# Designed miniproteins, single chains, continued (3), part 28

Each design is a single chain, and the fold is of that chain. pLDDT is the mean over its residues in the fold that is shown.

## One batch from the design tools (miniprotein)

Design m8939
Fold by ESMFold2-Fast:
Structure m8939 (fold): chain A 89 residues (1-89)
Amino acid sequence: VTKEEVIDWIIEKAKKGPLDIGELLERQKKWKLSPVELLQAVVSAFSELLKEAKGKAVLEVILLNGEKKLIRTPEELAALLEKAIQEES
């Protein structure tokens, strides 16, 4: 899988509904992505969504515990995903 294919998949998922952190981690395993590669793809995807929405995009995320959280910055999303990767490892 290419970086562009991963970014596009994340963008399409975010447009269709809440982004599930558990699903992202399962795709990381399936696509054999390093933690850094997944974090970079997620940051890039959300940055593209923010550009498209003229900086007004809010991303709904489903955490590993099933809790829903609203994410407003790529940095916030990256920090959350990094923590989830560490908890699964």
Scores: mean pLDDT 79

Design m8940
Fold by ESMFold2-Fast:
Structure m8940 (fold): chain A 71 residues (1-71)
Amino acid sequence: ARVQVTVTALDKAGTAKVIVVSPGQRTVTDVTLAKAGDTQTVEVETPDAGAAAGALGEDADVSVATSQLPE
């Protein structure tokens, strides 16, 4: 399956990590948000459509939306 993770900077720009977890696999992708309100989208291939996906702001304050996409 393909998971799309959209990360939006709320009040603070900086770096965030996009994390997608499936059975036996964890994918981590760093993204940079240039300013508050910026959005970055990451697509990750997973073996499982039920994979858990999210993001953590490292320097940024972020909002996260995830979608499952057809392969």
Scores: mean pLDDT 71

Design m8941
Fold by ESMFold2-Fast:
Structure m8941 (fold): chain A 116 residues (1-116)
Amino acid sequence: MLSKEELPDETVEAIIESVLEELKREAPEVTPIVEETRKKLKEMGVSLQDIAIATQIIYGAVMYAKEHPDISLEELLELVRKATEYAELSPEITELVEETVRRIYEKLQELLKKLS
């Protein structure tokens, strides 16, 4: 559990599935966006480990934006960029994660307007 490279595929898949189940509970409206991104990462041949990391970064961004509705898109993207850099994700994965977070942010802002 302490080494990213030593985790079995079944464990990594369970982590991804657990994060997606939490997203379905906490932010059902953005879950289709995350599912689409997961599919694209798989089609790109991205490792299960990097898909799990990307999914966790996206989940963190969703939860942070939900808890901090006044956050700007640029501030949220700065946090995402730092997370992807720390995780050493490729530029292609990082670009897809940033695009996913932009789409999620726009959806969350749309939902907030309906509540006011």
Scores: mean pLDDT 81

Design m8942
Fold by ESMFold2-Fast:
Structure m8942 (fold): chain A 90 residues (1-90)
Amino acid sequence: AFAERAAELVREAALKVMPEEAAEALAEVVRALLSLRDRPSLDPAERARLAELSARFRELIARYGEELIAEVLEPAVELALELGLIEEQP
């Protein structure tokens, strides 16, 4: 499943640049966000949860910033290619 693979990728990258507890928190936030995104409609409670998770995601990115982005970018592109979400340009 995409959410699980994305969370694992984020966990592995995050462990290189942030404390283990923060890396696990970021991975779980990513998994939860992607799982909610796959729903055809969100009730008010699910929408509130999505907003909360999005705020936590932004807070973690603001704290660990550029280093995390650098570590995640290449594995994220590789995962997207593997899942057929993007194609390698010749």
Scores: mean pLDDT 69

Design m8943
Fold by ESMFold2-Fast:
Structure m8943 (fold): chain A 64 residues (1-64)
Amino acid sequence: MLIVVDSSVSGKEAELKKLGFAKQPDGSFTLRVPETLVSSISTQLEAMGLAYKTEDGVDHYYLK
């Protein structure tokens, strides 16, 4: 599963890099993980208040 975080990340780029995300030329951050790790990564992104999408373009937002 590829996870994509858009460039409007409220200054959390260093935290994303510590999670293993790579900055793309368009300013987004991407990380490829096994399906079994998606929930762990998504929990950390939600704790940071970050929106993300998967490789299929499905949007996931922190709503709670």
Scores: mean pLDDT 69

Design m8944
Fold by ESMFold2-Fast:
Structure m8944 (fold): chain A 86 residues (1-86)
Amino acid sequence: SSHLRLGLRDARRGRWRSSVRHLQRAIRRDPDNPRAWSLLSTTYSLLGDDDRASVYGQRSVRLARRQNIPVSSLVQLGRRVRQQGL
């Protein structure tokens, strides 16, 4: 989705607040998308909000397992954002 791509783009540029807004819009359109929840988890972790990061990360993993999406692909996505954000 366009909002998922914008959220990832802003996260890679260190625009954490803008990334959160785009990812929240992606989730409103498709609440079952584990990638959007995974990116929200990574973004909140980078903002220092470990409680929200944990909740969103758990939801992402649960949705990925239900949809047969490899959890490793979400871990790799988060790692890429962390490497660009640091």
Scores: mean pLDDT 82

Design m8945
Fold by ESMFold2-Fast:
Structure m8945 (fold): chain A 69 residues (1-69)
Amino acid sequence: DVVLSEEERKLMDEKLDEILSTTDPHDLQQVVKALKDFQDELLSLGFPDEQVHLAVSLMGRRIAEHAAS
């Protein structure tokens, strides 16, 4: 298992809060766009590709869990 850094986890928590405030979690197109925007943000900050891939995958799961709640 690849472990996210504390910085990546904080960015994920902040971005999840933004996404849940501005995006319908039941709208797959809005969710996909939000995940792409998050990926681009992490890449722009210089995080490694493997860490970015994991963070985006975990973000998608967290959004889906919120939609189910």
Scores: mean pLDDT 79

Design m8946
Fold by ESMFold2-Fast:
Structure m8946 (fold): chain A 61 residues (1-61)
Amino acid sequence: AAPTFTPRQRASEELGLEVTRQVKKKIDEWEKEHPDASDEEFEKKVVEINKEAAELFRAKL
């Protein structure tokens, strides 16, 4: 049985899953374009993509 959520909580959870999919796609694409990037550069880019996704998430809620 699915947990009982408020409409706002359900919308937030569904949007969160969609945002997570977009974030993973962007990270995967960037990694493929920059296979020789250092771990530090990769980590910085992951943080940047997640920050952009957080802004998008806030804008849609």
Scores: mean pLDDT 73

Design m8947
Fold by ESMFold2-Fast:
Structure m8947 (fold): chain A 82 residues (1-82)
Amino acid sequence: MEEIVKEIVKIALEAGKELDRSTQLKVIGLVLRLIGAMIEKDYEAAIRDAEALVNLLRQELGPDHPYVKKAEELLKELREKA
């Protein structure tokens, strides 16, 4: 689980470089919430925050973007392991 969350965070931060400043700040905020949930071992909150992050990337970059496709695969793995 921790490894999957680290990969989602990495992809979100890389994808965020292609987004405007306002959306980059939203990505950073969601990443911080996701990390906080993992530190607290609140895996339900971690999944919700990861879903919100992946949904934001899908809305901004589109469902066919390589980072979005990879993040969705990782989110599926995260849901299956929680």
Scores: mean pLDDT 83

Design m8948
Fold by ESMFold2-Fast:
Structure m8948 (fold): chain A 90 residues (1-90)
Amino acid sequence: VREYAEELAERLAALPGVVSVEVEFTEDKAVLTVTVEAPKSEMDAVLQAVEDTLLEARERLPVRILARTVSLEVEGDTVTATIEVVVSEA
């Protein structure tokens, strides 16, 4: 699980609009906290890139991946979203 969570964190951190990826390890799972920030006009593309990356990871990696948006904040034209990604044994 750890090696796959670290690979996924690196791929997510490389995406445009991803500001940070924090990884917390527990027994049998990893929790990734992904923070994305983009103008309203670009946020749909940023979120789609995250979803595409998670879908590809689900197909390629022998792990379960669950994702949820835990916060969404709008300030002027800027949107900040926090996505929790749980990586566990398949």
Scores: mean pLDDT 80

Design m8949
Fold by ESMFold2-Fast:
Structure m8949 (fold): chain A 62 residues (1-62)
Amino acid sequence: MSPEELIKEIKQALENKDYEAALDKLRELFEHGYSRDEILELLKQNLDEEQQKVAEILLDSL
């Protein structure tokens, strides 16, 4: 799965409040070689403010 598709699926999972799916896709971004800071930047570009807060909490659990 491409990083672009992973970000899209993270956004969709967060909209559905499927936090396990969001965590799995965030983990896949790390497996693709992205750092936490790079992932946060991608999320900030693609997610709204509330979704970003949830995603940061999920990233901190990884």
Scores: mean pLDDT 81

Design m8950
Fold by ESMFold2-Fast:
Structure m8950 (fold): chain A 86 residues (1-86)
Amino acid sequence: ASVQLALEDAVLHPDGSYTVTATQLDGTGPVQLMVAAEGEMLKRSPTQTVGPGETLTITIKAKGPRKVVSVALADGNRVFRTTEHP
């Protein structure tokens, strides 16, 4: 079954951490977020069942502004988002 997932730009916080948010647009199923900030190790969320309109977030610690690559995996679909901060 096709699942639609919206993956947003990573949000930089004053402490140098990034939060990534994915929203389930259609369907209900397992969703997992993975995020890599440049120079840091990949971080994964637990896999959680997410229904329409529900969100899943993951926060990664970093040492300030950098490129962030985010991946959302949802029931047969994979969505990538790259966020870059100056």
Scores: mean pLDDT 74

Design m8951
Fold by ESMFold2-Fast:
Structure m8951 (fold): chain A 76 residues (1-76)
Amino acid sequence: NDERAEELLRELRPGLVQAANSLRSFGYSDEEVVKTLTWAIRQVAASRGIRIPDERARRAAEEALEEAKKNPNAVA
């Protein structure tokens, strides 16, 4: 299942970076952005029958936020 989880996270990453940039532009805190993206990752994974550990989903959300900070004008 780890391979399916990593594939999904790669697929989601551009969208997560865009979402992080949008949430930050609306004044959401880093903590709120990470919580929102972690929730979204878990919902998409569940809808596809893919199990992602909470810590891995949170790490992916944190990675997307860091990418957004490095390139605030990033587009999909």
Scores: mean pLDDT 83

Design m8952
Fold by ESMFold2-Fast:
Structure m8952 (fold): chain A 68 residues (1-68)
Amino acid sequence: SILDKVKEILESLGLDPNVPLGDQGLDRVQLTKLQTLILNEFGVVLSDDEILNAKDAKDLAEKIKEKL
């Protein structure tokens, strides 16, 4: 599922899938890596604000689904 893949991506970057992404102190390097992994996996482009406003992996997966 999209959600399971999003969780795998977040965990691969050392991010918690159950914590708001804006609360995890993502720097530019982590944001760019996350954006690239999402683009490569789903063909979806997410902005910095879309990622940082995601409340958890489920919310991020819903944002990805909306752009498919």
Scores: mean pLDDT 87

Design m8953
Fold by ESMFold2-Fast:
Structure m8953 (fold): chain A 71 residues (1-71)
Amino acid sequence: SVEEILEEVVEELKRKHPEYSELLDELLEQARRKIEQGVHPLEVAQDVIERLSEVDLDLGKEFGKLLYDRL
């Protein structure tokens, strides 16, 4: 599922960028809540990429690449 892929990508990014662990965990929790509320999982994934890109554009790009490579 997209939710399992999101968890896997977040875990990989936390290993590479431990300084962003708390942010990544918060975004994953928010993503899961939005999916539970009926927001399309791919729309939620794009929102996560956008929010990460506001902090660090390269981090957002890496998240997007890891996510879409697994879809």
Scores: mean pLDDT 85

Design m8954
Fold by ESMFold2-Fast:
Structure m8954 (fold): chain A 57 residues (1-57)
Amino acid sequence: KKKIEELKKKYEEVKRRLEDAENALTQGGAVRQAAEHYLPIVRDELEKLEKELKKLE
């Protein structure tokens, strides 16, 4: 019960970070470079959370 709520909260947090990173890619410069580095990490984390949520559904 609580684990599902925590996973949903984390999923929303990572989803927001993904949106922010994708937006940063459009801005250029050092911000884009940082976003390019972190975007694959954020995507991987989101995918793992989606799989865990489906298992607990």
Scores: mean pLDDT 77

Design m8955
Fold by ESMFold2-Fast:
Structure m8955 (fold): chain A 93 residues (1-93)
Amino acid sequence: SDMEIFIRQAVAQAAMAIYLILDGKFDEGRKLIDETVQFLEDKGLPKSAAFVKKSGDDLYQLSQQKTLSDDEKLQIVQDVADQVEDIARQEAS
């Protein structure tokens, strides 16, 4: 379905954006957060959009406060991806 494709695209894009933020590529990560938020809003998934925006903001703050290991970064990215998928599927129902 079109909605399944949109959810998968948004999850992949959010995961990439969060990884960029955690990896210190803040300008690239923030731009990709903004693009993902707009995409989700345009597809009628405003709760998913709000979650992606909040995750970007919260994880930017976390990256400023401490150094994260590669394993910690990957776990955070996976946790955000799973939550975006769950919220988007719930909102699309």
Scores: mean pLDDT 91

Design m8956
Fold by ESMFold2-Fast:
Structure m8956 (fold): chain A 74 residues (1-74)
Amino acid sequence: MKEKIEEAKKILEETRKKVSELLDQADGYYALALTYEGLDPEKAAEWRRKADEVLSEAQKTYEEGLKKAEEILK
């Protein structure tokens, strides 16, 4: 049973790394949106949309990682 715990931990570590990377991407897109807000509102809106898409992907990645770890532990 220890092997299941180690495998679940590895999945969670990989998930955390991927989620962190996606969150960094979203932060970058939000920074671009803020930069364009006064200059080009349309571009600002598009960067916000891209940031929201990446945040959604991060949420899905997190949920999938938790589900996989839970399946291994069961």
Scores: mean pLDDT 83

Design m8957
Fold by ESMFold2-Fast:
Structure m8957 (fold): chain A 119 residues (1-119)
Amino acid sequence: SEEAKRAEEAAKRAWEEAEKNGAGPGEPGRLGDSISAGVSAGMASIAGAVGLLAGGGEPRIVGAAGSSAASGGAAAARGKSPEGGESALGGAESARRAGGDSEAARAALEAGEAAKKAA
């Protein structure tokens, strides 16, 4: 359950960093920021869902944590999607390859790794 707690904390941090970088609809001219924020929100939702699977909390918490882009991530972490959590690992690697120096990208990577450990 300590791994699940770390996953939840990483998810919260990733969401906060995504919000700092304009998490949400954003404008077309801010595509890079929107992508970074979306990755962070998605990874945060995945980490939260893994925490719930480990018995760390209530299902509604994940639904509240990521209202948009994170929806698919939560499903993947729960094994609901065909990818069954592989999206968490793929998302973390994608963010790493993007080489984002923003804290949002870094938080997303940490959230993905924490989710993997909690699984």
Scores: mean pLDDT 47

Design m8958
Fold by ESMFold2-Fast:
Structure m8958 (fold): chain A 69 residues (1-69)
Amino acid sequence: SAAEAAARAKAGAEAQDPDTVLEGSYHMARALREGDSPEAGDGLNAAIDGATPEGQEKVREGVRRGVEA
């Protein structure tokens, strides 16, 4: 789900794990595109808010890949 993907991205950001942040953001962007907009939007905001500046770059990359997938 979008909420699970957002939680994964947030956990990755908190753990400073760029691969987990990217993976979670990718799945969250896909869920947004599939019409799960309210939950995915809230989750994206939470993931970005919890990320370091470096983590925010990984969130953007994951979102880009998810939108294109």
Scores: mean pLDDT 65

Design m8959
Fold by ESMFold2-Fast:
Structure m8959 (fold): chain A 56 residues (1-56)
Amino acid sequence: LRITPEQLAAYLAKQPRLPQEMKDKLIAAVEKSNGDPSLVKDPGIRGALLSAASRV
């Protein structure tokens, strides 16, 4: 299960009330993990990326 930066951007565009700090962390996590949520060590960020990947 992988998510591209483009897919993440599309998901975040549908989340207008999500804090910018959280959006920045998700973008950085995708870049660092090359889209693989299993490589993300933060469980909160990992869960958010898995949710985004399943919806996009």
Scores: mean pLDDT 75

Design m8960
Fold by ESMFold2-Fast:
Structure m8960 (fold): chain A 79 residues (1-79)
Amino acid sequence: MDEVLDLLEEAIERQERGDILGTIGLIIRAMGLLIDLEREGKISEEVAKLARQAMLAILQGDLDRARQLLAQARELLEK
């Protein structure tokens, strides 16, 4: 799961720089890893939902919301 959250954090940085294509590429890669983790039962539905909401927030340019959602996902992984 760390790789998914790390890719989404990099996507936020790319979006802040105006690298839209790089942002989309990172989100596609993160989504692929997320689907694999869900199929393998290695991730909770709650964490997966937060990661998907963060992806949508990044694509919408709401980077503050994306950061909050990623922080919540990381907190759930630590518990």
Scores: mean pLDDT 83

Design m8961
Fold by ESMFold2-Fast:
Structure m8961 (fold): chain A 90 residues (1-90)
Amino acid sequence: EVPEIELSEELQEKIQEIIVKKTKEFLEKNNLKSLKEMTVEQFEELLKEIEEEIIKLAEEEIKDEEELKKLKEAIEFGVKALIERWKAMK
């Protein structure tokens, strides 16, 4: 079960910007043209970098410890689910 979290629109936009930015930087760093060219290991590395950056942002923006905990759990769950889905497609 995914934890239900009410995020501000601004926080959601910042999270999306992190995802886009980190994905682009990772593709450029590894001379890849698209996500489809990634190995499972590269995809896991990218998602871990995104996870870490989003958690850092959340720690800066969210002052309530319970809400921060829920967001961290949701991010970790989402990352794990995406990695498992990616592995199943190979």
Scores: mean pLDDT 74

Design m8962
Fold by ESMFold2-Fast:
Structure m8962 (fold): chain A 75 residues (1-75)
Amino acid sequence: GENKEGAEGARKGAEIALEAAKKSKDEKNSQRGIELAEKALEYAEKAEKSEGEEARKLNDMANRYATGAYILANS
């Protein structure tokens, strides 16, 4: 369903962001990026276990954290 597909996408995005953060040459940005990517994974996991509107809200949170991690990784 949409909720499962969205959560899977968010999880993959978080994993990509985590890998990018680990490759960052700036140690401070790497650490912050890892923290944000881990939060994104946490929200994606909660979204997979949730239904309806709550699942969508958690998936949106996961995507926001993943985006933040990815931006920091490239800073």
Scores: mean pLDDT 78

Design m8963
Fold by ESMFold2-Fast:
Structure m8963 (fold): chain A 100 residues (1-100)
Amino acid sequence: EEEKKLEREKLIAYREAFGVAFTLVASGVPVEEVKKRAEKWLEEMKKNGVPDEIIEAFKKGYEEGIKFGEAHRGKLTPEQIAALGRELRKEFVEELKKIR
């Protein structure tokens, strides 16, 4: 089961990293700035004792998210991306209040 747990955590890390990188790049944030932001998160993951395999999955997801974001850049306005971000955040906060 520990092996299955690790695989699940790797998949989650990849998916989260992909989504974050895609959103930032699609929003018009420079790729270099997006990469710098990842450095801080990677330091926090290392400080929290996250396994190297999970950190590697995060890096891979983040890199693919950047590529995907670049391919879709200019199809959404910054206002549309910001509005989507606000709705997702609001939904997350409501969900968090109901399920602790």
Scores: mean pLDDT 72

Design m8964
Fold by ESMFold2-Fast:
Structure m8964 (fold): chain A 88 residues (1-88)
Amino acid sequence: SSNLQTALSGLQGGQSSVQTSMNNGNTDSAIQSINTSRDLVNSLVSDSTVRDQVLSLLDLALQYVQNGDYSGALDQINQAIQVVQDAL
């Protein structure tokens, strides 16, 4: 659906923003980018199974960022992107 495509594009943008924030050592900016992605998923992903899977992965990404594990955070965001992509 167009909403899932918009969510996918938003998650890909969020991934790029998180990567830039991590490269610059700006953890607060990375957290803001993940939270923006969570809000987008809540608004655009109507399938509760897909939404819940993506939100749980973004919640794990937040935990990784807060613990300084940027690689772990990016892996979770990449998995969230894959879940949305597979639902298209």
Scores: mean pLDDT 85

Design m8965
Fold by ESMFold2-Fast:
Structure m8965 (fold): chain A 80 residues (1-80)
Amino acid sequence: KDEYLELLIKALEAAKEGDVEKAAEYGAEIGRLVADKAGASEEQKKEAIEKGRKIGKETGEALAKNPELAEEAIEEAKKL
């Protein structure tokens, strides 16, 4: 299975459980992975990691308020 999809599913599962910090950390790992695959510079990698962390945190907070949306997102990700 794609490493990106594994991290995405883990982030969504953490968000569903209300673990916003863990969702943010998985978001940061996704950012790093995407930057690595793109051959990004060190500066671009740092930006991707921080952007990923921010997205993971914001998404985690939103999905923690609506676990049904988190379940739908997890099912959608598993189809990929």
Scores: mean pLDDT 81

Design m8966
Fold by ESMFold2-Fast:
Structure m8966 (fold): chain A 81 residues (1-81)
Amino acid sequence: MKKISEEQLEQIIELLREAAEKIPELRETIEELVRRMKELFEQGAPDEEIENLVLKALLLAARVDPEFAEEVARRVGEIVA
């Protein structure tokens, strides 16, 4: 059963793309993770698999800009609450 709605997924993707714009060196990696998240959502995969990809993106962003990564993580938490 899908816990994350399509609207929530789109909001998370927008936040990750904002991170890619702010951290250009991660742009290709974030876009690949976004593509994988969409594939998993379309296949009806468990939310935990999508959440793991979001966490991976946030951990990569935290290496470059930890304050921004924390803000994105907080906003993702608000979307899925």
Scores: mean pLDDT 78

Design m8967
Fold by ESMFold2-Fast:
Structure m8967 (fold): chain A 86 residues (1-86)
Amino acid sequence: AAAEALAALEAAKAAAEAGDWVSAIQHYGRAVRAARRLTSAADLAAVAEAFRELGKTFEAQGAHALAREVYEVADELAARARELEA
């Protein structure tokens, strides 16, 4: 589950750096679905950080609106991780 999300995030990052936004968005969507199935605080926290790195990549490539959506997903996952530790 975490491995699936992390692999999809790396693929999305590589696609965005190559200017292939169709593939970047498809891999991002796959990462979101995989991440939302995670149930461990450690996996959620690790994947949330990986989403933040993807958001930085999208922002660096000029995709500011999409980067904001990615950061919102990262915040959602980080909040879920904190709730599971409480």
Scores: mean pLDDT 87

Design m8968
Fold by ESMFold2-Fast:
Structure m8968 (fold): chain A 90 residues (1-90)
Amino acid sequence: SELDKLYDELIEVLREMIEKARAEGHDETAEWLENALRVLEAVRASGDKDLLLDVGIQIAETAIQIAERMGWDELVEKLREILEKLRKLK
């Protein structure tokens, strides 16, 4: 489904953000992103579309704020595209 695809894309971007955060010494940021990744995987297993959309949107919004603060412009663009598509499914 489109929602499954967007979750795969969001998870992939979060994994890339974790790698960058660790490489740059932002351990607290990496820990938050790892917790967000676990939440996305747990929510995905529920199959609840409304919950998947609400949680996915909230995590994507916070991930954008993190990526903007860190200057990860390419990741900001990817996250904004994912967020727009998630919002269209709500």
Scores: mean pLDDT 89

Design m8969
Fold by ESMFold2-Fast:
Structure m8969 (fold): chain A 71 residues (1-71)
Amino acid sequence: MSERRREALRRLLELVNWAVEQGTKKGLSDQQINDIISDAVRRFAELLRRQPDDLDGVTEETRRWIEDQLS
């Protein structure tokens, strides 16, 4: 596995863990949290495919999207 792919997976896992923690603190159901995570993972993969050299931008855009879903 390339270093870039390993870093992308690390950032995705951090986003997923953060989304679970924030969703739980806000009292979201397991189903709501799972839906947000599934969409976030898909969105992250699509964005990274379109902009493979902008991992920071992909990570930040996905994080903002998750924050909007949690509001």
Scores: mean pLDDT 85

Design m8970
Fold by ESMFold2-Fast:
Structure m8970 (fold): chain A 77 residues (1-77)
Amino acid sequence: SSALHSRIQEILKQLSTQLSPQRYVQVAMVVLAALTDAELGNLDEAIAALEGMRAQLPESQRPLMDQLTDVVRQLGA
């Protein structure tokens, strides 16, 4: 839904203030790939990719990744 996509954009904007430009691009690319996988019905692959990125982030940014993962689960439901 447009509301869930707006929520993803808000979380990504918040991450952009906390991450280096290079790390932000990596996160944004993984999120885009996860959204594509979820739309294709590959929700488990989408979640695995997001969890892999979460593991690479500092602990302070992991709650925002958890929020992104929750929104992707809602889109794939």
Scores: mean pLDDT 86

Design m8971
Fold by ESMFold2-Fast:
Structure m8971 (fold): chain A 64 residues (1-64)
Amino acid sequence: MIMTLDQVDRMRQYSQDITNPTTRQRVISHVDRMRQSIQNNDIAGHQQHVRDMRQVINDDARSI
């Protein structure tokens, strides 16, 4: 299921609270790509960036 633009924009706001600056930059990059994919009607690209974003967060959490 694709997210709405409002949901992606909210996720971008929450991403600003990420303490690790490298992880924050990577998550925001994927969120921005998710937004572009929605605007381009690219459902597969949107879903891929959601998965990549979750992996970045999980990798950061496990390295602590």
Scores: mean pLDDT 76

Design m8972
Fold by ESMFold2-Fast:
Structure m8972 (fold): chain A 72 residues (1-72)
Amino acid sequence: SVADRLLEAARNRDLETIAELLQEVLGMEPEEAEEMARAIAALPERSQRGVAALIEAGASKERLLAHIEARL
């Protein structure tokens, strides 16, 4: 699943793969995806699982940004 791929990339600190997944799944622009990838990687593991669950559920980019911002 996308969630599993995202969590593996985050565990490996693979920002490039996180950004690629965000571009593929959410249609984000490269620069925007890179910024979100850095933010996701900075989150605690529990919060990263929350992001992955939101993506799996088909959450919007705006919902993901709100979730991340609240946990930074």
Scores: mean pLDDT 83

Design m8973
Fold by ESMFold2-Fast:
Structure m8973 (fold): chain A 74 residues (1-74)
Amino acid sequence: MVSEEEVKKMMKRLPELAVRELADLSAEEALKIFEEALEQYRKQAVAQGVSEEEARKWMEEALEEFKRLLEERE
């Protein structure tokens, strides 16, 4: 079984993994793809029993971290 804690841990790691996977794309293109991926993970979390409020909070935290990593990318 996938636990709520495991989903949360995966969400926290997504920004670092995504900035590496999307390194060949522009920041704007990478952000758009990441936002689409986050929406799929949000739906998955809600399907696993996470509240919409909690899932949205995880999404916002992951998106904010991804934007920070993109801004720091040379």
Scores: mean pLDDT 76

